# Designed miniproteins, single chains, continued (4), part 98

Each design is a single chain, and the fold is of that chain. pLDDT is the mean over its residues in the fold that is shown.

## One batch from the design tools (miniprotein)

Design m15402
Fold by ESMFold2-Fast:
Structure m15402 (fold): chain A 77 residues (1-77)
Amino acid sequence: SELQKLQEEIKKVAQKYLEVKSKLSPEKQKELDEYAKKKEEELRKWGLEHPDASILERGEKALEVLKEILKYGEELL
């Protein structure tokens, strides 16, 4: 139930991210991609620092990062 809700929220955020990205110029898309890479690297580091984190906790952290990337993309509009 919790995992299903998390997966559904991730899908919604991903869908919105693609919509926002499609509205950006190529230059702004590059800025968004660079920001996303930096945030994904931070998420990878977090995972290494928290080896005992549950699947749910890891998913929640990934969703947090995805929301930050989406917000940055919206600010580029």
Scores: mean pLDDT 88

Design m15403
Fold by ESMFold2-Fast:
Structure m15403 (fold): chain A 94 residues (1-94)
Amino acid sequence: MLPKSKLAGFDLSKLPLEVQKKIALEAMKAVAEAEGEPFDEKEAQEKVDKNLAATFSGAMVRLVGISLEDPEKAREAMEKVNKFIDELVKPVVE
């Protein structure tokens, strides 16, 4: 149903904290766009700074919710996040 997650084959905890925060922000943005909701970057950044793990898992839960209503939008959101991870990971991993 959902496309394979690049996160399953890659340990994000090995990335610098700032890179992990950027990934979490992009995930929140992609999910908000898929839900048709406005995205407040300042509020999202505050949530990421307060609790990165909870913010990231929250975005993933929202993505699952989207997949129940519109699986194509969920796929698009996941593809955007996967592409963003690929772009960030290239300079920091082998």
Scores: mean pLDDT 70

Design m15404
Fold by ESMFold2-Fast:
Structure m15404 (fold): chain A 61 residues (1-61)
Amino acid sequence: LAESVARLAKRLGFTPEQAARGFLAAMDAGATEEQVKRAAEILGLDYEEMKAIIDRLRAEE
């Protein structure tokens, strides 16, 4: 199950960094945390892991 979802994310060319940047842009455009969490689930990414990457990117800015 997890393997299939991870493989799909790789096939679509999403890296964790690209996904995190996309979620940041979506949130800046008015997307809710619920929408971001759902998208992360569909892409096979853990939202808490994504949030850690987003927090790191925000700290760098």
Scores: mean pLDDT 68

Design m15405
Fold by ESMFold2-Fast:
Structure m15405 (fold): chain A 87 residues (1-87)
Amino acid sequence: SKVEELLKELKELHERGASPEEFAQLFREHGLEEAAEYVRKAAETGDALHLHKAAAAVIRKFGRDNPHALEIASILVDRAEELERKQ
């Protein structure tokens, strides 16, 4: 499944502490341009709210009943918490 492939790649990026640019590129490669844009805005502004919006965009795309989409959203929320800790 496309969402399972995205989750696997996203977990690898998250585990190695990849840049926001790499996350945005991965989302664009999987047709998640809205999520990619929010990840970009979070990096540019330092506003963790954009990562929560990215998580919401993933849920809207794949559905809130999709466990892989929920895990992707969880990773984005974890990154939002990391961004908030830096402030």
Scores: mean pLDDT 85

Design m15406
Fold by ESMFold2-Fast:
Parts: structure tokens; sequence; C-alpha cells
Structure m15406 (fold): chain A 76 residues (1-76)
């Protein structure tokens, strides 16, 4: 199998972040912060179970998504 490139990994991470942010945008007006966090954590955990990305890469995903959630809630 050809090796996965850093560009492919970064595109995968960016796609996951965009997917989660799109879900947050659809649900932020109707769900509590805790409900949004719980669902986001479940999505991240599913990707963590099915990928070989590093702990640091998952921490970066969580930090970016949590910052986005807090920003979107503050805008309401």
Amino acid sequence: LPPITDDQIQRGIDAVIRQIMAWVDRNVATQSRQQIIDRVDAIIAQYRANSNWSDQQFQDIRDRVYGYIDQRIAQQ
C-alpha cells in the first residue's frame, strides 16, 4: 500500500473539523452546550477508534471544535 502523506492526513483532519462544525451550526440554536459537547466528543471518539492519527492531532481537533462551539454559543 502507498504511504499516507502528511497532506492526506491534514485534509482528513480538516474534513472532520468542517463536518463537526457544520453539525454544530445546525444544532447550536436547539441544544444545550453540554448536549453539543457530548455529541462532538462521541464523533471524535468514533474517528479516534477508526484512525491512526496521534493523540496531539485529536487534541488539536477537540480544541478547535470546542473553541468554535463556545464562539457560536456566545453569538446567540
Scores: mean pLDDT 81

Design m15407
Fold by ESMFold2-Fast:
Parts: sequence; structure tokens; C-alpha cells
Structure m15407 (fold): chain A 90 residues (1-90)
Amino acid sequence: MKLIEEARKAAKEGKYEEAEKLLKEALKKAEEEGDTLGIAVAKLELGKLYALQGKYEEAEELYQEVIERLGEDDGLGLLAKKLLEELKKK
């Protein structure tokens, strides 16, 4: 959670490389802990960061991974589905 909050702040300041590093660290920790929700949150935030940078293909892949892991009807999976749908309109 702390790494994700720091990454969101970095992204707001335009520090995309720092934000990406923090999100990748958050993802690694969640994977090491087997934290399914933490993995989904880190992937969702990383996808949002890539979309913000115009990296739509990478963002789409991450959103789909969240949907596959949690399903379309889960809170985070539903959010990922909505973000993916917005991305496809580009």
C-alpha cells in the first residue's frame, strides 16, 4: 500500500520512471506474499500509468490480467474492465 501511494504521488508529479519502479516493487512484494488483491492493485495502477504515457498495448495487457485473475464481477476486476473499455475507444 505505501509503495502504491508513493507511486501515485510520483505519477502526479510527472515522475513516470519513479512511479513505474515503485509499482514494480509493490507487484514483486505482493507476488512474494501471495497477496492476490495486492497483485491486482499493483497491476491495475501500473496499467493506469502506462495508459497515461500513451502505452495503450501494455495497459491493455495489465487490465486483462486483472480481469482474468479476479473476474469481471469483482470490484477491482470490474474497474479493470471499465478502464480497458475506455482504452479501446482510443
Scores: mean pLDDT 82

Design m15408
Fold by ESMFold2-Fast:
Structure m15408 (fold): chain A 73 residues (1-73)
Amino acid sequence: SEVERLRGEAERYRALAERYRQMIDEVKSQAEKATPEERKSLEEIAGHFEKAAQYWESKADELERRARELERA
């Protein structure tokens, strides 16, 4: 069904966002042990991953809302 397809796609986007969250944690861990110059670069990378995670989380939320609406129709 279309509902199952949308939920499956949302789950994939959630998994992608979680992968970015894990990468953020790894980068932050590296930053704690890094030189000040390296830390600045790592913090910028973490910022980019944060935006990517939020993007995929928002897309997953949208698909989940659409699936919910279709179930009620």
Scores: mean pLDDT 88

Design m15409
Fold by ESMFold2-Fast:
Structure m15409 (fold): chain A 99 residues (1-99)
Amino acid sequence: MENIKEKLEKLEKIADELLASPDPDAQDTGRLLRNAVKLLRELVEKVERGEISPEEKDIYLALIQIALHTAYYHAKNPEVRKKAKEAYEIGSEIIKELE
């Protein structure tokens, strides 16, 4: 659980850094990643409280994967894409720990 919180904070930092950029591509990618972070935060909280069905968990995981993939594929700037890839890898690690 400690590792999940640390990874979630790193992912959130990447989204915030992209949103703070004057580059519209970075801002668009940051918004997509912020949505993934929001869903991950909600999922982690529900899992920790035991307040989620297996079916609901699978839906959250699918939506998070779509958001992370979309952010990575949307990014056109190589620097932005590199950050989106880093976020995708961190998000994938969190997902594996929640499965």
Scores: mean pLDDT 84

Design m15410
Fold by ESMFold2-Fast:
Structure m15410 (fold): chain A 90 residues (1-90)
Amino acid sequence: SRISEEELRELLERAKELYKKALEVAENITKAVAAGLLIVGAEINLDFGDLDTALRDLIQAVDLIIEATTDPAVIEEARELRRRLEELAE
């Protein structure tokens, strides 16, 4: 199956909003910074049409968000987003 650019862009926007929440509750700042860089990289790759790399970067960013905090609400939202990203994976 082909990755949907529109769906991936929607999930990128959700990742950005999730990241803002994660940054407020982050205990591991290094992992939070790494997640932010991967989200920026995913946006750049998506804008240049590299959907596979953008998807992989977003999954890794969400995993780092889960590892950066112990906040249950942020972890739950991150796991939901990760599930949707995995559904797009080829």
Scores: mean pLDDT 87

Design m15411
Fold by ESMFold2-Fast:
Formats: C-alpha cells, structure tokens, sequence
Structure m15411 (fold): chain A 82 residues (1-82)
C-alpha cells in the first residue's frame, strides 16, 4: 500500500509535469510545487507504512522520478522567467 501510494503520487506528478511543459505553462512556482509534492507525498507514504528495505527502496525510486519530473518543470520555468 505505501509503495502503491508513492508510485501513484509520482505518476500524477509526472503527468502534470508533462502537461505543463507541453502547454507552455511551466513556471518556477509550479516546478517547486511539484517537487515539494513528490517529496511530501512519498515521505508520507514511507512514514505511514514503508518499513521493509525493499518497500523503502521502491518509495525512494518513486520519489526520485517525481522530483526529476518537477525539476524539468522548474528548468522550463526558469528559462521563461529568467
């Protein structure tokens, strides 16, 4: 369950990041928001139910994917806003 929650959060962040970039709506604030959301939701999942090494590894990987997606929005926003 914790791993599934983390993966769902990451997938949602990745989808929103892709849409923002495609629509030219990527901003520094939206990128920061996506990064913080990826971190917060995956950490919440880890603290709520991830107590095995394997589960923690999968949650960490989901967090990395979500953060990387948010960072792409951040980079595009930085290019637009300066």
Amino acid sequence: MAVERAKEASKKVKKEAEELIKQGKATLSSGIGLVLRAIGETLDAAFAGGESMKENEEIAEAQKEGVEAGMKVLEEGAKKEG
Scores: mean pLDDT 77

Design m15412
Fold by ESMFold2-Fast:
Structure m15412 (fold): chain A 67 residues (1-67)
Amino acid sequence: MSAAEAARRIAEAEGLSFEEARRAVESVAKDTGLSLDEAGALLARRVLEEGLSLTRAGAQVVIDHAQ
C-alpha cells in the first residue's frame, strides 16, 4: 500500500483531512526509520483492522518497529 493510499484510507476511517493523515504517516516513518509506504501500511492496518484511534495506532507502530 502506498503512503498516499494509506493516508486516504485513514482519513476516511477517522474523519480527518488527507493532510492530517499524511502528517501522521510521515511522523511514524520518522520515528521508526521505516519507509513512508511501510509506515503507512502498518498505521492503516492498526486503524482499519484493529479499530485503534490514529494516536494509539501511531504509538503502537512506533513501539513495535522503532530501532
Scores: mean pLDDT 81

Design m15413
Fold by ESMFold2-Fast:
Structure m15413 (fold): chain A 77 residues (1-77)
Amino acid sequence: MELSRQANYNTGQAVQRLVDRLREQGVTVTSAIGPRQPPGSTVSSVTIDTADGRRHTITTDARKNEVTESVSRLPAP
């Protein structure tokens, strides 16, 4: 598999695990953006916003074999 395709695949798997975890916790996903991957990049990312006011960003770097999840607060209305 090409590294860019591997990055998207790995990000998809990490997103599925996060969505399953959120569902088990009763947290509703309000927005999902991505995957975002520049042409030829080995880095892919997905951003997931949740009803509890959090933003989850999953980034996969297939060249470094790394998956990173970060959580931040959504801006107040």
Scores: mean pLDDT 74

Design m15414
Fold by ESMFold2-Fast:
Structure m15414 (fold): chain A 62 residues (1-62)
Amino acid sequence: NPYLNLAVLYLEKGQPDLALKALEEAAKLYQLPQAYVQKAKDIIEAWRGSADKSEAIKALKS
C-alpha cells in the first residue's frame, strides 16, 4: 500500500501530521479495516509523545 509506506516515511522524517493525512487517504482509497486505521492512528499519536520513536515506526510497519 503506497499511502501506508508514505505515512511511514513521513513519521521517520518527524512529520506526524503528514503521516496522518497519508493514512486517511489510504483508508479512503483502499477501504482499509477500521480496526487497522484506528490502531495506526493511535501509533502515530503515541509517536508524538514517545521518547522511543523507533518502536512506534516498527509497529506501524507491522
Scores: mean pLDDT 73

Design m15415
Fold by ESMFold2-Fast:
Structure m15415 (fold): chain A 70 residues (1-70)
Amino acid sequence: SALEEQLKAAKKTLGLPDDTPVEEAIKRAEELIENAKAALPLVPEEAQRGIEVYTEALKILKEAKKKGID
């Protein structure tokens, strides 16, 4: 399904293997978003891109969790 392909892509975006549990991938995405936010004063363009990319991955992961897809 389109969501299963998006889930694989989201895990790759986070540097995680395809078999990573969705709950673990969600925690990793949240960590990366907070780290990127903390980096905004030092590397604003890179940090903003990171926030955008990881937030999109997190949306896909949360939708997969809601639908019981792992």
Scores: mean pLDDT 84

Design m15416
Fold by ESMFold2-Fast:
Structure m15416 (fold): chain A 128 residues (1-128)
Amino acid sequence: GTRMTPEEKARLDKLVALRKKYGEEIARIDQEIATLRAEKASNPEKQAEYDRRIAELEKERDRLTKLYNAIKGAFIAILNGDYELFKRIVDTIEAAEKETDPEKQDKLLDEAYKLGVEAFNKLIEKMK
């Protein structure tokens, strides 16, 4: 069996925790959007206010979905024995989570997503 280093195990444990956290947050946002859409239908005079609030939640959902998909890519990378790609994805996700500047965070989220797609494409190529 492949023995994991303490560093590999620590990164894997972080990914498991983040996957659960982001999955729960996405579900919460989906429920909140559904509630706001129902309220919007009952309040035609407040359409612009509801549209703004829904757009803010949809932006947060997009951010979390990119992180969630990057986590899937990291699991694919480690299962495929690509520890360097796994490490790069995990480190980029952690950098994105800690980044307070929205523009820098968006760049880190895009990078994490692209790395996750790379892991998936490498898996597909091996299946051919």
Scores: mean pLDDT 83

Design m15417
Fold by ESMFold2-Fast:
Structure m15417 (fold): chain A 64 residues (1-64)
Amino acid sequence: SREELVKQLYAAIEAGDPEAVKEYALKLGLPEDTAEYIAQLVAEGRKDQARAIADLRLKRLEAE
């Protein structure tokens, strides 16, 4: 389910796993450039920023 994929994305961000972050972001329908950006933030240890951007982009995807 979408909710399960969102939980997996958040778990990957918390774990600091950029590969898993990109995989789940793409499965949730985020564009590849957005998924790569969030994964890059995770790779840099910017977990709070990665979470904030993921939340913002997922909300925009639901609205559009």
Scores: mean pLDDT 85

Design m15418
Fold by ESMFold2-Fast:
Structure m15418 (fold): chain A 64 residues (1-64)
Amino acid sequence: SSSDLQKLIDEAVQTVLDQGLLDDHRGIQQVLKELYDTALAKGVPDEDAQDAVSRTGQRIAALR
């Protein structure tokens, strides 16, 4: 559901903050890949999973 996807996005952003990854480009990419893979595994359509990754990346960029 949209609520479950939003939770995955929030958890991904929180992981970046908790692990101090804001300046770790490789670490951010790994978190985004795990978000995408998890969304697909939960049955989220590819387009919505890609949008979630994009939105998560934008939120992380805004914290820099």
Scores: mean pLDDT 87

Design m15419
Fold by ESMFold2-Fast:
Structure m15419 (fold): chain A 142 residues (1-142)
Amino acid sequence: SAALAAYRERLAAARSIGEALDVTVDWIIETLGAEAASVFIVDREGNLLPYRSGWIPMTEEERELFQKLIERALKEGEVVETVTIDGEEYELVLVAVPIDEERYLIVAAYYPKGRVISEEERALLRAVAELTAERIREMLES
């Protein structure tokens, strides 16, 4: 699609893992119309590595919620749930895609409560996550 072609060009211009994560967050908000996005790198056990962009859990309660969502996504590939963050409810899509044998990219998109997220939008989010994981792998091999 034209949207994925444009995303690939923006992603190719990223010169660091941090920039690749920032490009992913910005694209999800701008192109998928999400209110917020989160992009993280985790290990096989779901532990956060020092690579993150977008909304991050700040409180212990938010960290516990996100740990459970990440663990589910690592097992199932995707989580679609209504979540409460800072007293506001969001429709969340969270996808997990492998970078390599030890690392996974977690990508989350947050929409207003009651928004129906289509299969096409979920597939597009997964495609973006897969392209981002491939780019990060290239950077880690360099």
Scores: mean pLDDT 87

Design m15420
Fold by ESMFold2-Fast:
Structure m15420 (fold): chain A 63 residues (1-63)
Amino acid sequence: SMSAQRELVLQSVKELMRLLGEAVDHLLKYRQTGDPSFLRQAEEKLEEARRLIEETKKQLEKL
């Protein structure tokens, strides 16, 4: 249904904003410290965001 599609998209956008905020925080820490572990942590958050987009697409196809 359109209501279910709208709610799924809204929840996915909120989670994407959270993950992107965390990635940005890690990148800022990398800039401050030069520690490559923060770059890896940012990459992990971006990969989580990519997986969330793919999962959301699959769930939308079922609605």
Scores: mean pLDDT 86

Design m15421
Fold by ESMFold2-Fast:
Structure m15421 (fold): chain A 112 residues (1-112)
Amino acid sequence: SKKLAEEGDRLYREGQKAEKEGDYGTAIVLYVASALSYIQAAKLDPKNAAKYYQNAAESYRNAAKILDKLGATESAKRYYAQAYLLLGKAYELQGNLEKAKEYYEKARELFE
């Protein structure tokens, strides 16, 4: 849905603003909400799914980076793993199987 993608964009921008203001807790919540909005958009719009999965991955990666900075290493690993799985899925949908395998392997390594 275009509305879900637009909601993802809005939540991502609000997350960036919170992060810039040093409100890391709010930034994490907004980035995670942004990722979930993009994932729903991807499920409802297969034609644009690769782009939405890439946007969701970026949102999760930003949440993971903040968690890492705050010393929440295990939570950071979980969001990095989710980001890599979404990038793998995006590349698979684009027919780039080499890149898809690379990101799926990166995700697997984080699950230990």
Scores: mean pLDDT 91

Design m15422
Fold by ESMFold2-Fast:
Structure m15422 (fold): chain A 86 residues (1-86)
Amino acid sequence: SSSKEEFEKEVKELEEKIKNAKDGYEATGALVELIKKAEEAGLSTEEIAELLRKALSLVGVELSDEEAKEIVEEILKNKDILPELE
């Protein structure tokens, strides 16, 4: 569907933002946005955790499955507090 294609495009754009981030703040902002977009697209926590692991590998960070799930759950729990970074 077009919504799936739009999501895949947004994921690629956010992965590029993470890869080309000037500092950890920009990388974290793009990562949080990626997680929020994945939840909005209806991905499971496990699927979002896999996206997080892939995104963090672009900046040299390797996470276990459990660590990635914990981060996803924490971000989603606090999504209303975390501003959308433009």
Scores: mean pLDDT 73

Design m15423
Fold by ESMFold2-Fast:
Structure m15423 (fold): chain A 84 residues (1-84)
Amino acid sequence: KKKAEELLIQAAKKAVEGGIAYRNGDKETAIQKYKEALELYLEALKIDPKFERARRMGTEVAKRILELDPNDEEAKKLLKELEK
């Protein structure tokens, strides 16, 4: 569905913004942007549960959040669901 693809594009944009913040040493902004991206990837998966690209990108972003904040319980739960 077109809506799921639009959410994927928005999520990818947020993930790129997170990567830029990380390279600039802004860990807090990186985590915030990655969390925004993860939420959008998960929304795309609610619309299209077979959207493998959204699942894979969401998984990468969840892992990035946990690299920066290993105690993020929400990111841990979401990563586990994405890896099934």
Scores: mean pLDDT 84

Design m15424
Fold by ESMFold2-Fast:
Structure m15424 (fold): chain A 106 residues (1-106)
Amino acid sequence: MRERALETDMEAGVELVEGASRSASYRSQGDDVQAEISLVDGMSRAVKILAEGGLVSKELAEKAEEEGRKAKEALAAGDLEAAKKHRERLLKLMKEASTLANQAIQ
């Protein structure tokens, strides 16, 4: 049914918005590391929700989770360049997941 697919997409969107909101809040406080972690966690959770709802593949969600984990590991190690690279890869995977979910709802 269309309704369950739409609800899944909306739930994923809420996680992304909340992650971005927490990121903006931490950044306004000068905590750039927590800001990046919040953004990464929001993007990773959004892709996971889309996969659990059947709108994208489990493999796509696993790749997103791995890039999110690597970004957070790089942040913990103080490697800001590696963290940015993994976060950019996660963002590309999240955009792909969003496109696929929108196609599945139609």
Scores: mean pLDDT 83

Design m15425
Fold by ESMFold2-Fast:
Structure m15425 (fold): chain A 90 residues (1-90)
Amino acid sequence: SEKEELLEKKIEEFTEEAARRLVEVMGLLGGDPAFSSVEAAKEAARDTALGVDPGKVEPVTEGGKALVEEIKKEGEEAIKEVEELVKEKE
């Protein structure tokens, strides 16, 4: 449980920051349906970090799409980092 709590916390933090970045990009692009894109970014980041296919929801702007792809990659890196830390703690 301690191990899972550490992983969950790191994913939560990453997902929150990723969503904030997407909102900033959407603001610069003139703010068409940013809400769907923000939720897609959160889901994509969490799903990617958990090893689940996040391809269910697509962002609506080019900037949002590019950012979500970056977030997906960062999520995988974050998971790898947490696994290393958790392995040492056990």
Scores: mean pLDDT 58

Design m15426
Fold by ESMFold2-Fast:
Structure m15426 (fold): chain A 83 residues (1-83)
Amino acid sequence: PEPTREQVIARTALNLQVIGADITARLAEKNPKVVSVETVRREVQRVRDLLEENRDLLSDEEYARLEAQIRRTEERIEELEKK
């Protein structure tokens, strides 16, 4: 059965919140590991896959907001790589 629009939005937002918290914790750590960056990148890719699979359920405005949140999370992953 197809997920509802509200479920897709809620899952995407929750997943991004959890990923964001993990990035914040990792940025606070000394000596971040390369494996940690790959793990976070895979998590973000899964969120992108969820959005793309359910793109037709979302308005252009809803998609743009979630895409912007994903982009912000990707920028924070780049911060992890620079450490």
Scores: mean pLDDT 75

Design m15427
Fold by ESMFold2-Fast:
Formats: C-alpha cells, structure tokens, sequence
Structure m15427 (fold): chain A 84 residues (1-84)
C-alpha cells in the first residue's frame, strides 16, 4: 500500500509539473524535497529517476526560474537545519 500511495504522489506531481506556472514551481519544490530525502535515507532508484523527470518537466514550464531558485535554496537551508 505504501508503494501504491507514493505512485499516486509521483503521478500527481507529474500532472502539476505539466500544468506549468505556479503548479509546476510547487511540483519542482516538492520533487526536490523528496530527492534530498532519498539522497540521505536511500530508496528505490526508480523513484529517484521519476522525481528527476518531474523536476525536469517542471523546469521546462516555469516562467520565473529565479523564484524557483530562491525556493530551492530556502528548502535546502531548512533541510540542513532540521538534519542538524
């Protein structure tokens, strides 16, 4: 059931990435958060590949790459703070 639930999450994120603009930006941030988690704790390679694809699709559709860069920087800083 856990794997099926995450499959649903991945499909939802892909839909958001393809929608563009604010939805794509949110999908990129969430996908990056999951990638950071997989980097630290490990997980199936298939999930990492799909998250990287979602991030790529979102990046192609985001109109404001600076807003994404700022949000990713804040996410990475917060992740390191919580990890400490």
Amino acid sequence: SREKNFEAVLEKLREMALSGDEEALEAAVIAHAYLLQLEEFGGPEEYRERLEEILRLALERIRDPEALRERLARLEAEYERLKA
Scores: mean pLDDT 78

Design m15428
Fold by ESMFold2-Fast:
Structure m15428 (fold): chain A 105 residues (1-105)
Amino acid sequence: SEQEALRRRVAEAAAELLRAIETESEEEVLEKLRELTTRLLEEHSAAVIEKAKENGELTEPLEVVRERLEKERERIVQEAVDFYRTDPEATREALREAVEAARAA
C-alpha cells in the first residue's frame, strides 16, 4: 500500500540519519534530519487526508488542504533542525528509539 511505502521511506531516512550522526559532517546530519522530518510529515499528511475522506469531513478542495499541510511541514522541518542544534544527544536517543520501535512493529 501507499502507507506501507511511506513508512518504509521513514524507516530508511531514520537509518540514514543515525549513520550520518556517527560518520558524517554536521551539514550531512542536518540534511538527513530534514529528509527524515519531511518523510514523517508526508506519512502524517496522507493519514490525515485519508481519515477526513472516510469521515466525510473534507469540506475544502484537496489542493487547499495539501497547501496548508505543506506550509506546516516547512515550519516543522525548521523546528526539528533548530532542536537538533540545541540538543544533539537527545535527538540521537529519540531516533534510536524510533528506529527500534519501527523494526519491532
Scores: mean pLDDT 72

Design m15429
Fold by ESMFold2-Fast:
Structure m15429 (fold): chain A 78 residues (1-78)
Amino acid sequence: SMEEANKLLQQAYAEKDREKALELVEKAAELAGLDEEEREELLRLLELQLEVRELRAKGVSDEEIAEHYKPLEEELRK
């Protein structure tokens, strides 16, 4: 169900192990009945969240993280 899929997504976002987080997102996509494009978008969003979390853990400032992702925001606005 969608509710079960959302619960798995929340677990994935809180998961410290990257591989386990990816497995949780894949299970959530399957439970939600997502197509290939929707699954790829979820995986991309998870990868971005994991990358931001890693940068913060390394002491990169929120300002530097925002500058790093600025090109993606500009592309999405086109």
Scores: mean pLDDT 72

Design m15430
Fold by ESMFold2-Fast:
Structure m15430 (fold): chain A 61 residues (1-61)
Amino acid sequence: SPMEEMRKAIEAETDPEKAERIALRMYLEYLHAHPDLSEEEKREIAEEVERIMKEHLEKLK
């Protein structure tokens, strides 16, 4: 799953700033690879990526 690979990449990074950059890069790469995504689907993916990031950042505290 693209979301599972993104989660693994984010969770492998212990520097919060670098983890955020990885998340943004992978999200944009996913959108570029899937140009037929609706605006609703793009929003849902963005919300899931944000959820993954928030969970990871909380665990780093």
Scores: mean pLDDT 82

Design m15431
Fold by ESMFold2-Fast:
Structure m15431 (fold): chain A 68 residues (1-68)
Amino acid sequence: SEAERRKRGQELLKEMEKLANMSDEEIIDYLEKVSKTDLREHFSEEELRQLVEDLKAYYKELVENAKK
C-alpha cells in the first residue's frame, strides 16, 4: 500500500541519515551487527576505511536528494 511504502521509505531515510552521521567505527559496528559478520577480522583496516568512505558519501547524497 501507499502507507506501507511511505513508512519503509521514511525508515530507510532515517537509517541512511544515521549512517551518514556515524563515526567510521560506528558504521563498521553497524555493518557487523546487520551482516552478523566480524568485518574487522575478515577485512584490512584500509579496506574497511575505503568501504566506510564510499558508504558515507553515497548515503549523504541519497539523504540530501531525498530532502529536496
Scores: mean pLDDT 75

Design m15432
Fold by ESMFold2-Fast:
Parts: sequence; structure tokens; C-alpha cells
Structure m15432 (fold): chain A 61 residues (1-61)
Amino acid sequence: VKLPKGAELKPEDEDAMRLFLTYAGRKDLEKNIDSLKDPARASGVALRGVADELDEEWKHV
């Protein structure tokens, strides 16, 4: 997805997101992280989406 104007992904933030994806091993998390790049979505659905994916990882491990 494209970042909206005013929403800039800093190098440290992008690195953290990529590390999180590598750690969890879930391609689905990439969709939620892309939503976090949008400030409007980050404060709503995206945060809950990330939490849901994390909860599933813990349940299945």
C-alpha cells in the first residue's frame, strides 16, 4: 500500500516492522503492518488486526 502524505516511515520503524514479520513468520501480519503506515488506520482497525494475529500465534504455539 502507499503511505498517505504526511505519513512517513522512518528507517527504524520499517526495520522493526520487517523484523516482526520475520520473527512471527506470518505473511498476514504484513497486511496489518501496511495499515499501521496509515495514521488513520493505525489508531483503529490496524492495531486490533495486529493484536489478533499475535493472539493466534500464541494460541497455536
Scores: mean pLDDT 52

Design m15433
Fold by ESMFold2-Fast:
Structure m15433 (fold): chain A 85 residues (1-85)
Amino acid sequence: TEEAKEAARRAAELGVLGDLGRASEADAAEAVRAAERAIAALGRERAEALMRAEYARLVAELLAETDPERAERLRRLAEEERARA
C-alpha cells in the first residue's frame, strides 16, 4: 500500500536524521510511530526490509561525493533489501 511505503520512507528519513544528530526527541517519537504504521500494514519482515532499503538509499546519497565506494555498496544493499520487500 502507498501509505505503508510512505510510513517506511518517513521512518528511514527520521532515522538518518537521528544518526546525523539532527533529530529532535519529537522526531525520534515520530520515527517509531512511522515504523509501527509500516509494520502494521506490511508485517514486520517486509516493513523492516523497506525501511532498511530506504535508509541505505538515503545514506548513499549523502556519501555519493565524499565516499563513492561506500555509496555504491549502500545502493546495492538498498536494491537487495527492496527486493526482499
Scores: mean pLDDT 84

Design m15434
Fold by ESMFold2-Fast:
Structure m15434 (fold): chain A 93 residues (1-93)
Amino acid sequence: SEAVRLLLELVEERAKKNKVVLSEKEREEVEKQVEELVAATVEHLQTEEGLSREQAEALVAEFLRLQLRIPELGIDKVSEEGRAALERAKAAA
């Protein structure tokens, strides 16, 4: 899953920024939590926003790509683009 890959990248970047080194066991626990969080978020978007699975998965991936761009764009711009992405997805549903 693209969303799982992106969220793992975001977790790794935050760990590096906070000078946290994850053990192999901790990495396995993080991977499991990431998979569960992505699945729960996709289901929430399908149930609450009426998105298809493909639309929900694409939107989660777009949100995570925006989160990875916080150092470039800043949090306010990422928040604005995230809201716009959700509204576009809902309009297309």
Scores: mean pLDDT 80

Design m15435
Fold by ESMFold2-Fast:
Structure m15435 (fold): chain A 76 residues (1-76)
Amino acid sequence: LPSPGLAGQLAYDRAKATGRPAELVGAIPGASATGAEFYARMVAEGLEKAGFRGEVVDTREIDGNGAAVLRVTPAA
């Protein structure tokens, strides 16, 4: 799994390049859905500091790994 910062940077770069909402799926080995949500929120906070809005769409546990979907949109 990319670090929360790397995942956010990839979503940011895609949103910046296209000017469209981007979605990113990340998985955290050994983490719960709650752990994945925590990391996704940190990524969202980093994106907000960069002038984007990050929204945590979904978090779950899949085969012992926390997974999260993050939607990135330009902030007004």
Scores: mean pLDDT 68

